# Designed miniproteins, single chains: the designs that were tried, part 23

Each design is a single chain, and the fold is of that chain. pLDDT is the mean over its residues in the fold that is shown.

## One batch from the design tools (miniprotein)

Design m784
Fold by ESMFold2-Fast:
Structure m784 (fold): chain A 58 residues (1-58)
Amino acid sequence: MEAYEDALKLAEKALKGKASREAIVTAITLHLQRKYGLSVDEARELAEKAVEEVEKKR
């Protein structure tokens, strides 16, 4: 749960900028891999879901 909560906070902050959705997902994926030791596939799935959830609330 902590990894997903971290991803949500990063997605909210990043989506306020001018970065593309793909760049934001990639950045969050790399952060989750480094901090939590997640695989690329696991980190990318969490990053994608976090970005989608934040976009739905906008």
Scores: mean pLDDT 80

Design m785
Fold by ESMFold2-Fast:
Structure m785 (fold): chain A 58 residues (1-58)
Amino acid sequence: SSMLREQQQRAIDRALAERVATEHLSPEEQAELRRRMEAVVARVPDNRATARAIAAAL
């Protein structure tokens, strides 16, 4: 598998965990936010751009 894909998933996991810790998101809100982050990441060509895209989507 692509190392880029694995790094993208780790970035999503970290961003989601930070939002959950600070905003007390419900499981439904967490699932929707993860789906939105994954959609954003699918359009991004590299890991630095991935981190910026996730931040911009939040």
Scores: mean pLDDT 72

Design m786
Fold by ESMFold2-Fast:
Structure m786 (fold): chain A 86 residues (1-86)
Amino acid sequence: GKEEEALKALLEAVERAIALFKEGKVEEAVRVLSEALEKHIDDLPEEVREKLHELVGKVQEALKNNDVEGAIEALEELKAFLEEQL
């Protein structure tokens, strides 16, 4: 259904964002993640959205501190969470 499609799309976007961050392509990684969230977050249950918001907040805080490694760690946690929902 729409929820499974949204989870898969977000998982693919998170995996792509991790790869882009590892390449130092921070702006492109943020764009990929933001676009996927805008398109798919509303198709997820509230409980999943709350956890996703928490994990995305960790990514944003790491980036605010120029902590690319911390951003990657938060995205890996987000990836694991999304895989658990599938």
Scores: mean pLDDT 84

Design m787
Fold by ESMFold2-Fast:
Structure m787 (fold): chain A 92 residues (1-92)
Amino acid sequence: SLTDEVIDLLNEVRDRVLEAIKDEEVKKEVEELTNRLISEIRANPEDVDLIISVLLAYASEIQELAKKGLLPKELASELIGELTRKALELER
């Protein structure tokens, strides 16, 4: 399903971010954010606008992590690209 594909993408992005971050508090914040966003999608699985908003919000958070020097810029660009591409596919 669309919901499962998006949740799988959020989990893949989370895992790659957690692998790259060394700060345990930042890792916890990323895990808590990802769990909250997945919960929002699971509660509203047919709300495509909400799913797009979640993907873009996650991309924005990854950009902020890179801006703060907490995540490598090349990795952040790749992950933001994956999230924004998925959002664009859903806009039709």
Scores: mean pLDDT 89

Design m788
Fold by ESMFold2-Fast:
Structure m788 (fold): chain A 90 residues (1-90)
Amino acid sequence: SREEEERLRRSLEIAREIGRKFRLFIDAVMAAAQGAPQEYIDELKAKLDNPNDIKVVEEMQELAKRYGPVSGDSPSATSAEIIRRLLEER
């Protein structure tokens, strides 16, 4: 039915938007963890609409300053290290 098609389209659009926002958040956290330049991190932070996400990025910058930047060609390994550091500081 048209109603079911419209519901499905809206659900898919919402899911894509959530995925896009999550990707932006991960990019910002990874940049912070890798010790990217402040200008670049500020540009990524400006794309985030959740204040709690911005706080996580700032906390990751402090961890990178304290323990050194996470370096590596593997996004999965970088993400795992980011999560570990955030959990240990909490």
Scores: mean pLDDT 77

Design m789
Fold by ESMFold2-Fast:
Structure m789 (fold): chain A 55 residues (1-55)
Amino acid sequence: SRAEIEEKMRQAIKTLLDGGLSRELAIAYAMRFYGRSNGFSEEEVRRLLDEVLAE
């Protein structure tokens, strides 16, 4: 489901940020491997990144 893909993206973003990647590289990765094929916009992925950083 879309929610399951969103959770996978959150986990991937968190892992990349914890590993020291920039926000822009984490967004690019999430779009490349999860977002584009599943109908997510860059704005939605950026929102997910902001939510991960707020936790």
Scores: mean pLDDT 83

Design m790
Fold by ESMFold2-Fast:
Structure m790 (fold): chain A 60 residues (1-60)
Amino acid sequence: SRDQWQQNIQQSRDYISQGGDYYSQGNYQRALDYYRQAQSNQPGNQSIDRNITQIQQIIS
């Protein structure tokens, strides 16, 4: 339901916030790990997928 999606979004926001903190510190590997955890809570979210792709390009 819509309510279940909102709950999942709120839970993934904690991972996104932590990923953003590590990204700001230049710790891209840890940022990637947190964004992947967010992706597991919300598969197919294009913003999360884009963030993962951008980090992978930085560390490749």
Scores: mean pLDDT 81

Design m791
Fold by ESMFold2-Fast:
Structure m791 (fold): chain A 66 residues (1-66)
Amino acid sequence: DIATLQQQVDDLQQRVADLQALLDAARAGDLPAETIPGIEDDLREAQQRLDDATKRLNDAKSRLSS
């Protein structure tokens, strides 16, 4: 289902954006510096999931039309 895959990509794009903002805040001193490694790990995981979901979406679109 293209709609479901698109929603997953949209949700993961939002999560990546939120984690990037959180990381920027932590680096600026708005959050404790000890949170940085955890946020970086979460961001890496979210980016990997986004890449995988995007590939699945593109594959599904390719099956529907060239």
Scores: mean pLDDT 84

Design m792
Fold by ESMFold2-Fast:
Structure m792 (fold): chain A 63 residues (1-63)
Amino acid sequence: SVTLSVQVGETTITVTATDDSTTVTISGPLTPEQKPAVDKAAEAAKIAAERKLKEAKEKEAKA
């Protein structure tokens, strides 16, 4: 599994990618002004976590 954390202001976005699913958890205050940035960061982090999981699996299969 792969876990990534991204901060947008005081809000922390934690993305955990597993073979079965990808989970996004948002912690901290979320203002209406920050919501679009948080949503965009969460989407980018999800893509990055899934990419890292794929790379990690390729490395683990060889190690």
Scores: mean pLDDT 78

Design m793
Fold by ESMFold2-Fast:
Structure m793 (fold): chain A 89 residues (1-89)
Amino acid sequence: MDQLREELERILQRANSLAQEAIELANRHGDADSVQRVQQLMKTLQDIIEEGLRALDEGDVETAIKKLIFSQMLLISLEAEKLILERQI
């Protein structure tokens, strides 16, 4: 239980850092579309983390693991957005 909670919280922290960096890069290039995409990905990731934490509180470990995997996939999407923005220099 505690390990799954720590992993969900770690993903959220990493996603916040990546989203902040991506938004700063997009703003420097005047890329409002990329800002919107990053914000939407971050909101979806936050919702999935909340669902995972709720599942843990209810003792639904299977759902919590599924939400952990989905949040990891969204984290990869945020990493991709940042890498694309870094190449726009």
Scores: mean pLDDT 85

Design m794
Fold by ESMFold2-Fast:
Structure m794 (fold): chain A 95 residues (1-95)
Amino acid sequence: SKKEAFVKASDAFIAAIKDGKLSEKHFNDLLIAFSQAVDFDDKKYNSEPEDVKKLYSLLEHLRLYYIQYLAGQLSKEDLIAQANKLKKAVLAYLK
């Protein structure tokens, strides 16, 4: 299912951070799985439901943290916490 694909991508992203093996592919896989799981289209952002817009805001926060982490400006623990926050919010939405 799209939910299972999202869980798999989220867990792979978090595991890669913990193992020091984080790559751009891990983040891109998470982006694709997110968009498919919540049925998000960035080209139609203004027409998206408010709940989906809130989830997208959490994804954009994770993107910012990911960039800061790659720049050596954010801890591994803070990046993992933000990834778990997104995972929890998406799974709550998909109930």
Scores: mean pLDDT 88

Design m795
Fold by ESMFold2-Fast:
Structure m795 (fold): chain A 100 residues (1-100)
Amino acid sequence: SASFEETRALRTEALLLVARAAKYKREGREAEAEALLREAADRLLNAIAARAGKEVTPEQRAAAYALMRAEMEAILANPEAILAEIPDEALREALRAALA
C-alpha cells in the first residue's frame, strides 16, 4: 500500500523532471528533454498505480506522457506564473533550481 507521502514524493519527482526537461528544451537538448518527459510520465503513473492498486494501460501511459509535455510547454511559456502557483516554498525553490 502506498502512503500519501510516497505518492507525493513520486509526483514531486515527476514535476522536478519536467522542470529539468523544460531547461533542456530551452537549451536545444531535445533528446535529453524527451527522455526526462518519459521518466516523469513513468513516475506519475507509478504514483497513480500504487494508490489505485491497478496495472497501468498503454493508453494511460500515452496520456501521462502528453500531460508531462503540456506541463513542460506551460513552464517554457511562463515559468514565473507556474512557480507562483506552488505553495510549498522548498518545492518552489527546487523547481527554480531545476530551471536554472
Scores: mean pLDDT 78

Design m796
Fold by ESMFold2-Fast:
Structure m796 (fold): chain A 55 residues (1-55)
Amino acid sequence: MLSAEEAAELAIEAARRTGSADAGGDTIVRLLAQGKVTAEEAKEAARMFREEMGV
């Protein structure tokens, strides 16, 4: 399983690659749906992602 930090890093990369913060959120949701993170880790990753992106 991925950590919240690793999930946040993947979300940040997706957002920067596409130019869309929505791509970052979609990445976290996809990882949760695939069972690669827990609901708690997904929530923490989303928090870290928002802090990094300034939203």
Scores: mean pLDDT 83

Design m797
Fold by ESMFold2-Fast:
Structure m797 (fold): chain A 103 residues (1-103)
Amino acid sequence: MLTKEDLEELLKFFEEAARKIGESINKDADTMVEELKKLIEESKKLSPEAQKIATDMLRTILGIIEEKKGKSKQEIQDTALSLWLIVEAAVRYLKEKLKELEK
C-alpha cells in the first residue's frame, strides 16, 4: 500500500512532529493546538497516501487536546505526554519498517 518513498516521507514528518509536540509538553493547551494545526498544514506537502495517515493521526491528537482545554494544567500535561509517546511509537514503527525494506 505505502511505497518506500511514502514511508520515508512519513518518518521524516513524524520525527519533526514528535520533536515539536515534545517541545510543547510544558506549554499551555492553546500553544499545543496551534503547533498541531501547523503540523496538519505541513502534512499537505506529503504524498496523498502519506498525507491521509498523517492528517488522520494529527486530527485525532488535536481533538484529544481540545477536549482537555477545560481541565487542570496537570491533566493537560499528562495528556500531552501520552500523545507524544504515541507519536514517538509511530516513529519507531516507521524506522523498523524502513529497515526491513532496505535489506
Scores: mean pLDDT 79

Design m798
Fold by ESMFold2-Fast:
Structure m798 (fold): chain A 64 residues (1-64)
Amino acid sequence: SLEEEIARLEERLRALRERLAELKRQYDDPSNSPQDKEDYQRQIDYLEKRIAELEKRIEELRRL
C-alpha cells in the first residue's frame, strides 16, 4: 500500500539521519587527518543529498 511504502521510506530516512549525525561527530574529532576530514565530508555530502531526495519522495507520495 501507499501507506506501507511511506512508512518504509520514513524508516530509511531515520536511519540516514542517525548515520549523518554520527559522521558529523566523527568529522569533528580533533585526531582526524586532513584526508580523514575530506573522506568524512564526502560521505556527509552524499548522505545529505540522499536525505533531501527521500524527503522529496515522501512528500510527493503523501500528495497522492
Scores: mean pLDDT 89

Design m799
Fold by ESMFold2-Fast:
Structure m799 (fold): chain A 73 residues (1-73)
Amino acid sequence: KKELEIKASRLAVATALLAVAEGHPDLGKEIIRAANAGDPEKLRELADRSEALGYHAVAGTAREAAELIEKIK
């Protein structure tokens, strides 16, 4: 459980950094907030939004973080 929490947190940070690199720091901030809240549904919504904007790497890592958070519940 704790190991999955650490992995999910690291993926959320990596996803937020990718969003910042794409020039979208507000998206990165929302990703960190959703991950800290343990909200996989919100992370999937943010992933779908990222994909629509063309940020495929952000979308992929956000979905992976959502899956890990769901396993922790």
Scores: mean pLDDT 78

Design m800
Fold by ESMFold2-Fast:
Structure m800 (fold): chain A 69 residues (1-69)
Amino acid sequence: GLKEELLKAIAETLSAIGDIFDAELELEEAEKEGNADKVAAAQKKIREAQKALEEALAKLKEIGELEEK
């Protein structure tokens, strides 16, 4: 139901925030190594995690609007 979807979207939002943090740490390590391929891979992970965050936030907004009472 919508309540379960809300809890799931909250969990996905928190998970995506954690993924962004982890990907930023990977980028920092890749930059220290001077490995362009690893830098590109870490940047891709950041973009993917940001997209996941946007999707989770959009779902939260949709659920909130549907739960108008």
Scores: mean pLDDT 81

Design m801
Fold by ESMFold2-Fast:
Structure m801 (fold): chain A 66 residues (1-66)
Amino acid sequence: SLEEVEEGMRRVIEENRDAPVRDVALAVVDYFNSVEPTLSPEEREQARSLMSRLIEAFGDEQERRR
């Protein structure tokens, strides 16, 4: 489900929180690619949008902590 995908993405970000934004983005993309075949076309669009928002938010957060 989309909810499980969101939780998975957030977990990947948390596990990689000390990594550069690039590495976190790659890890989230790898996770998305692994679950994409289980999603409907609409869920894929929503998950892709969510992925972009979460990566951007992480980047902003990392800069704010500096």
Scores: mean pLDDT 82

Design m802
Fold by ESMFold2-Fast:
Structure m802 (fold): chain A 96 residues (1-96)
Amino acid sequence: EVDELVMEAIEAGLRGDLERLKEILSKLPPEVAKSTLTTVVIWAALAGRIDLAKQIAELLPTEEDKKEAYRSAANLARRLGDQETAEKLEKIAEEI
């Protein structure tokens, strides 16, 4: 089922297992794969794993998709009271 593949992809991404992540993403519809990648970028960034978030974001299909992932993570960080992480993520989006 697609939902189970999405969860496996998120787990692989958060482990930094990019080969397994790519394998699972190839089995998902393109829009679901993009949404899954965006979710992993957000969770990795919120966990302070900025280098991992950047590695996963490079798998997104367009520069605009990368910017949106970082901006979404920044918005959520601000709502959670983590202004420092939000500002860092906004700066990364601006540099794309």
Scores: mean pLDDT 86

Design m803
Fold by ESMFold2-Fast:
Structure m803 (fold): chain A 87 residues (1-87)
Amino acid sequence: SRAERLARKIIEAAKRDTSVISLLMQAIRGGLSVRELAEHLGLSVATASYIVKKLRDVPVEQLAQILVEGLTGDEDAAIARLSALLS
């Protein structure tokens, strides 16, 4: 699905560059433009906007737990959880 591919891309990007987590969190909070997030992730502005809208109302603690799990634990479980939030 689109949601699963986006979740995988986010976690893989964060594994290569952990600053992606900070950029994503800042964009969700409105401290970073959607355009800047799109540039950093190699995504279209429309796709980055979709991600931010889907994650905006997710508790920060829950999103942080998923991203940490993707980096340090069960990557497939983290992708599945993030995909559910993006669906």
Scores: mean pLDDT 82

Design m804
Fold by ESMFold2-Fast:
Formats: sequence, structure tokens, C-alpha cells
Structure m804 (fold): chain A 82 residues (1-82)
Amino acid sequence: APLDAEIELGVAEIKAAVYETIADNYFSKGEFKKAAESYREAAKVLREAADRLQDVDPAGSEWLRQRAEEYEKKAEEAEKKA
């Protein structure tokens, strides 16, 4: 992948990891609705980055979309516990 695309992908992964940490903390406290909201923010960050990278780094874009789907599943599991 081009260097600029690799940096964009890395930044998106770091931002998503911050939201995942927030979500995991809410989940552990029984704040399931807030956990779901934070997991959805992680998914949104990755999906927006995937859209920006689609033409420049299709493989990186697909990777980010797969990670976003994993966060959406975590959000759905949290919502079921709310």
C-alpha cells in the first residue's frame, strides 16, 4: 500500500482502539447501552477510513470494513444485554 494510505489505516485503527477501550470499560460496569454506542463509534471510524481508502488501498479498505463488522457485532451483543 502507498505510505500515506498505511498512515491513514494506522490512525483509523488507533482511533477505533480508543473507542473499543471505552466500550469494554462500560461493558464491564454493566453500562451496556453506552458500551454499544462506543462500539458503533469504533465501527464508524473504520468504515469512514475504508471509504477514503477504497480507491487507493482496496485491500486495506476491505480489512477496515471487516474490523467494523466485528465492532457492530459487539454492539449488537451489548444491546441484547441492555
Scores: mean pLDDT 87

Design m805
Fold by ESMFold2-Fast:
Structure m805 (fold): chain A 64 residues (1-64)
Amino acid sequence: PAPVSFSITIKSPELEEIEKAVLEALKKSGLGSEQTARDMALGLQEHGIGGGYSFSLTYAPVSA
Protein backbone atom coordinates (compact mmCIF):
# COMPACT_ATOMS: atom_id res chain seq x y z
CA PRO A 1 0.00 0.00 0.00
CA ALA A 2 1.25 3.47 -0.91
CA PRO A 3 1.40 6.25 1.70
CA VAL A 4 -1.15 9.05 1.32
CA SER A 5 -0.53 12.61 2.50
CA PHE A 6 -3.06 15.41 2.96
CA SER A 7 -3.33 18.82 4.57
CA ILE A 8 -5.87 19.89 7.19
CA THR A 9 -6.81 23.41 8.27
CA ILE A 10 -8.83 23.74 11.48
CA LYS A 11 -10.56 27.06 12.19
CA SER A 12 -12.52 26.17 15.35
CA PRO A 13 -11.79 24.08 18.48
CA GLU A 14 -15.31 22.58 18.31
CA LEU A 15 -15.38 18.84 17.61
CA GLU A 16 -17.83 19.10 14.70
CA GLU A 17 -15.67 21.71 12.94
CA ILE A 18 -12.53 19.61 13.42
CA GLU A 19 -14.38 16.56 12.09
CA LYS A 20 -15.57 18.50 9.02
CA ALA A 21 -12.04 19.72 8.26
CA VAL A 22 -10.61 16.20 8.58
CA LEU A 23 -13.39 14.63 6.49
CA GLU A 24 -12.90 17.21 3.72
CA ALA A 25 -9.15 16.51 3.62
CA LEU A 26 -9.81 12.75 3.53
CA LYS A 27 -12.29 13.20 0.66
CA LYS A 28 -9.66 15.13 -1.34
CA SER A 29 -7.27 12.19 -0.84
CA GLY A 30 -9.89 9.61 -1.86
CA LEU A 31 -10.11 8.25 1.69
CA GLY A 32 -13.51 9.75 2.62
CA SER A 33 -14.12 7.63 5.72
CA GLU A 34 -16.63 9.05 8.22
CA GLN A 35 -15.29 6.79 10.99
CA THR A 36 -11.67 7.77 10.35
CA ALA A 37 -12.60 11.46 10.38
CA ARG A 38 -14.42 11.05 13.71
CA ASP A 39 -11.52 9.20 15.33
CA MET A 40 -9.00 11.77 14.13
CA ALA A 41 -11.21 14.67 15.27
CA LEU A 42 -11.53 13.17 18.76
CA GLY A 43 -7.76 12.79 19.01
CA LEU A 44 -7.14 16.36 17.83
CA GLN A 45 -9.72 17.78 20.26
CA GLU A 46 -8.23 15.75 23.15
CA HIS A 47 -4.86 17.42 22.50
CA GLY A 48 -6.47 20.87 22.22
CA ILE A 49 -5.61 21.20 18.55
CA GLY A 50 -8.03 23.52 16.80
CA GLY A 51 -8.91 27.17 16.23
CA GLY A 52 -6.51 28.31 13.53
CA TYR A 53 -4.24 25.29 13.30
CA SER A 54 -3.09 23.90 9.98
CA PHE A 55 -0.95 20.83 9.45
CA SER A 56 -0.13 18.02 7.04
CA LEU A 57 -0.73 14.37 7.81
CA THR A 58 0.73 11.33 6.09
CA TYR A 59 -1.25 8.12 6.24
CA ALA A 60 1.08 5.17 5.76
CA PRO A 61 -0.39 1.67 6.27
CA VAL A 62 2.10 -0.61 8.01
CA SER A 63 2.53 -4.28 7.15
CA ALA A 64 3.54 -6.19 10.26
Scores: mean pLDDT 64

Design m806
Fold by ESMFold2-Fast:
Structure m806 (fold): chain A 97 residues (1-97)
Amino acid sequence: SKARELLRKAAELIIEASKEILKGNIEEAEKLLKEARELVKQAEDAHPDLAAQLRAAIELAEEAIELLKKGEEKKAVILATAAALIAIGVLLDLDLS
């Protein structure tokens, strides 16, 4: 379905944003998360549970960016990694269902 394709693309964008956070590319990460948030919003009514998981991943990645701006690199890496793992989990759910 179109909603599943939107969630898959959003999850891929969250994974890419997490990689950009690990590289210190804050502006690119913020752009990718903004695009992911719009896609999640479009799919929310059709797949509320998967949309909620991706929203949680976006919030963790956004918190990782704020920690990175404060020089808390280790905490930022942990949250960015957690965000990527949630997004990977959603991709697996989409492929197996």
Scores: mean pLDDT 90

Design m807
Fold by ESMFold2-Fast:
Structure m807 (fold): chain A 75 residues (1-75)
Amino acid sequence: MEELEKKKRDEAIKEVRDTVKRAYEASQANRALRAALGDPRALGPPGFLTSKNDNSLTTQEIGDIAYETRKELEK
């Protein structure tokens, strides 16, 4: 019954990508404002990627998805 696992992974991947995209846009706007104010913490918050992962994705897979998503946004 691999279909169930594939659906879970696809949903987790979508959640990670959507979360990264929304958080990136929000963090980029906030980071630009804070950088303009001279705040050294304008690098962005860690640990914002997902709260809905039932071990469907490994930490490495989450990192890869987040990296690819950010790379696309930075183009």
Scores: mean pLDDT 59

Design m808
Fold by ESMFold2-Fast:
Structure m808 (fold): chain A 87 residues (1-87)
Amino acid sequence: SSYYEEVKKKFDEAAKNAKPAPLTVDLEKVKEEAKKTLEYLKKTKDAETAEVLAHLYKLLAEIFKEEQPEMAKLYEEIAKEFEELAK
């Protein structure tokens, strides 16, 4: 679907532009946006997009692992939630 392509493109772009956060990171905002996406995918029953997002959040966790360990842990938790939805 066009939505699947749009979501994949947005996350590919986010992964390419991922940089160490400056002084502050709004972890609550990241968590809230992920929760909204998860609920949307539950409504649409889009397991394929959930699987892609699980993979992309795992990649984000690896990118932030050294510079932003708290952000990396959050991305790992989000990835697991999307992985469960994709089952």
Scores: mean pLDDT 73

Design m809
Fold by ESMFold2-Fast:
Structure m809 (fold): chain A 90 residues (1-90)
Amino acid sequence: QVDIDLEAEVALLEIELAIDDMTFERLKSKGVLTDEDIDEFIERYKKLLKKARELLERARQVGASPQVIADIERLIKDIEERIKKLEELK
């Protein structure tokens, strides 16, 4: 079923986001975070954002349920917020 496959892809992107979040917080807590590291995390989040936006486009094309669309839109907003917060640190 289309919704099951799309929710599995959302879950994989959420796991990738969580790994990047945890890695960032670990580096920040150790006081080793450089401006170059901040740029690297911005690029990682931008890559996830591109994947999430591509997933949203595919979900709309295949007629995914409103609940699946809402989950992808929430993921996009969560990633956009993280990018904005990191850009504000520069």
Scores: mean pLDDT 88

Design m810
Fold by ESMFold2-Fast:
Structure m810 (fold): chain A 99 residues (1-99)
Amino acid sequence: AAPAEPKLIVGTGIGSLLPLAVYMALARRNPAAIYGDKILAIVGSEDPEYEEVKAFAEKAKEFLEPLGAEVTIKVYEGATAEDLAPGSPYYEKALEEFK
């Protein structure tokens, strides 16, 4: 069966982490609201913020999965933040592989 579409997609630069940070804050206040949600984090190894974005996504996974959400982290070797923007080949590939 095809997986459900992700509830939230994050991955381009530190600025793109704001939606995930807001989601985590909401999860702290109402854990039941996130049960069954699927989150996709897309990170590129050549992104200057790669280590920070990946670490935040991994921290979100450790926090959210015990509450019943599913967090998938996709790493694209050689990709930059621009390569992972909405409409880019890597972004489209990540959505296709999720679906």
Scores: mean pLDDT 70

Design m811
Fold by ESMFold2-Fast:
Structure m811 (fold): chain A 89 residues (1-89)
Amino acid sequence: NLEIAEKYIEEAKKALKEGDLEKAAYHLSRAAIAILTVGGSEAKKLAQEAMKLILKGLQAYAKGDFETARKLLEEALKLLEKALEITKK
């Protein structure tokens, strides 16, 4: 459901602002899964790219590279916001 993806994107934005990168990655992953369920081809491609960035971000986080983790999760957020916008049309 689009509403579910939208809620997870907003929760991810809050987590990123709070510096909670693990929580942000969780919410971004849930948003990506929701878009993969209901999106068209273009939105699904963006959600797949976002998922790869989320995984790279979590790997950076696990290694203590919090700056790289944050940048990758912010990139994933932008892709998911674009995917959501395309799916709403």
Scores: mean pLDDT 86

Design m812
Fold by ESMFold2-Fast:
Structure m812 (fold): chain A 91 residues (1-91)
Amino acid sequence: SEVEKLQSEFNKLVTEYMLTLSEKDQAALATKFQELLSLLEKLPDEQQIKFLEELIAKVRKAIEEKASFEEVLAMLEEAIKKVKEVVESLE
C-alpha cells in the first residue's frame, strides 16, 4: 500500500540519519520517532499519507542542508503535536 511504502521510506531515512548521531542523541530521536509513528497509525490512510509525504520532504531537506540535531528533533516534536491535534479531533 502507499502508506506502507511511505512508512518504509520514512523509517529508512530516520534510521540512516541516526547512524550519524551519538548514542544519546540516537535514543532521544528513536523515542520521538516511535511516538510519531504510533500516532500516525491512528489516522485514516489519506491523512497519514499527507503527513508522511510532508515529513519525509522536510526531514530529507534538513539533513541535506546539515541542520543541527536539535532542529531535526524539533521538527519531529512539532509533527507529534500536529498529529495529536488531528487524532483528538477524530475522537
Scores: mean pLDDT 85

Design m813
Fold by ESMFold2-Fast:
Structure m813 (fold): chain A 65 residues (1-65)
Amino acid sequence: MREEVMVPASMTEEQIREAALRAAEVAGLPPVRVEVELIMSAEAQARVAAGEGAYAKAVITLTPV
């Protein structure tokens, strides 16, 4: 299963992975491996550098183990 979500640019891949794993547990899925790819645009990077809030795109892949 693959999901694309917008997350605060301040979140780490580990925090996103933990949130995805918790969501899978709540949904009653069997044990899964969670892979996270964090994509931040040049515009989002510039906004974070300026002290503004920004969002990054997280691609989350769930694989049965």
Scores: mean pLDDT 75

Design m814
Fold by ESMFold2-Fast:
Structure m814 (fold): chain A 79 residues (1-79)
Amino acid sequence: MEELIKEIRELHEKFSKLEGAGEEAVEAFQKAVLAAYLGDDETAARYKARALELVAPESREEAERLLNEAIELARKLGE
């Protein structure tokens, strides 16, 4: 449990350092992760899309990778 939380925090930190990852993008990341933890796949997908819109185009592949990893870890926490 603690290890999964630590990994999610590290992914959040990496996402926040991406080009264009301002306050709104980081908030969208957090909301996607929380929705995934709660089993709300539709809300998680919506906020993932929002976070990707808000980062610089050059960072979108890395942002999507970080979001997908964090969402999967959050789902495991919610089991």
Scores: mean pLDDT 84

Design m815
Fold by ESMFold2-Fast:
Structure m815 (fold): chain A 92 residues (1-92)
Amino acid sequence: MERLAAALAEARRTYAEMAALADSLSPEEQEAVAAAIPQALLDRARAAGARLREALAAGDLAGAAEAAEEFARALRELLEVMRAAAEEIRAA
């Protein structure tokens, strides 16, 4: 249960950082950053989110913790891609 709570807290923090980064960008920069995000990362985040919902509905707390950890990892990778793209755009 501690693993699930920790993973959800991490995902929430990462999402807040992603939102803050997006809010700091112009509309043109937002479009360029979005274009830099690999579809595979978005698909992985969605799949992990779906597994988390399924595990919670089934009462599978261990499966929910694993899915939440994977979701948090996918969000961290998305944030890293967004930060790198934003830096490249601002340096150009």
Scores: mean pLDDT 84

Design m816
Fold by ESMFold2-Fast:
Structure m816 (fold): chain A 91 residues (1-91)
Amino acid sequence: HMATAVIKITFDKPVTDEDIAYAKEVAKSVPGALSAVATKLDDNTIAVGITAESPEEARKAAEQAAEKLKNDPRFKNIKSVEVLTEEELAA
């Protein structure tokens, strides 16, 4: 069963289109990611969705992508990072 997990990233600065595009490419690069999308939720927040072959793989890919983004020098302005499963998104 294919599943999606979402990384919600909040910054202490306004988000740019380049930040969104970069987050999507990082998410797409992790093992197990079949596809990735990134969107702006508000001026300071990005959501990155990662689809994988199972809920387990989707969560794993999202956690790996979140760690890469959190440790990226480009994103030193990260205030918080959350990984959300489909169950948590449906609540």
Scores: mean pLDDT 81

Design m817
Fold by ESMFold2-Fast:
Formats: C-alpha cells, structure tokens, sequence
Structure m817 (fold): chain A 87 residues (1-87)
C-alpha cells in the first residue's frame, strides 16, 4: 500500500472526528479552534479532490465531497455566530 495514500486516509479520518467533536461556540478559544480547523480542513479536502479525483475510488471521492460540505457548513455557522456576537 502507498504510504502517502495511507497518510491521506488517516488525515481525513482525523479531520472528520475533530469536525464532529462537541464544541462550545460561546467560548472564544473554541471559536478560534473551529476557525483554524475549518480553514485547514477545507483547504486539505479541496487539494485532495483536485489531485486525487481521477486516482481515488468513487466511494472515497463521495466521502471527501461530503466531508468538504460538512466543513464548509461548520465554517459558515461559526462565522454567522461570530457576526451575531460582534453586533
């Protein structure tokens, strides 16, 4: 098995677990962590899709696309919450 593909799989699994972790949006430290995780996760998933779309199995592509949608939704929710607190 290609070590780079195994590493990508592990990074995706870790990112998904972190995205599903219970987070308190009223805590400024957790909001900063959500922002960093969302930005890093979105960037990573977009890069994987660009490079791996033709190489990866369709089921893996579908999982990455779902994870990307979830990461984007989390980022949007965090931003909306921060804007509401700033107003």
Amino acid sequence: MDPSLEQLQQDIEQGLELARAPLDLTDPAQRAEIDRLSQSGIALLNRVLEIGRRTLPPEVIAQIEEALAQAQALAAAARARWEALAA
Scores: mean pLDDT 66

Design m818
Fold by ESMFold2-Fast:
Structure m818 (fold): chain A 69 residues (1-69)
Amino acid sequence: TAVMSVGVPIEKGEEARRAAEELLASDPRILDVRVEETVVNGKPTTVVTITAESPEAALAAARRIREAV
């Protein structure tokens, strides 16, 4: 298993959350997604944490979330 986090600006948090939930529903390599709001380097940020069966699957999911925002 692999875990990867993607930070997006907080105003894009809903788009990122929807993309993550769609990936969890459609890609069997994606085992879990968690979404939280925090501050990263002084910036309000929505952090999506993806748990996938492989590092390649986690990276692909992270890229898909970035494309959605």
Scores: mean pLDDT 83

Design m819
Fold by ESMFold2-Fast:
Structure m819 (fold): chain A 99 residues (1-99)
Amino acid sequence: MTGLKNVTTEELAGVTVTSGTLAEGDTVTFTAGSENYTFSINGAEDVTIPPGATLTLKVVNGNLEYSVPASNISGSVPVVPGQTFNIENEKERYRITIA
């Protein structure tokens, strides 16, 4: 993952949790490894990121824009500072907070 700010990592009950922040104008790029990941945020349907695919996230004018080109998926959801969302599978969780 690239572009995430204030990154911390911990292990919790066998899951590696990476936390960080995403602010207005920041772009985050996540690339899935050998397993599926699920992007989940309140106000949108869950998005599957298949193995090797890239999820791009950007906050623009109070909206989180997301895209998974390999799946022909893109969308936008309103966000507020302090809101948290996840990119996760059974082994790893990226917990991202809107700054």
Scores: mean pLDDT 85

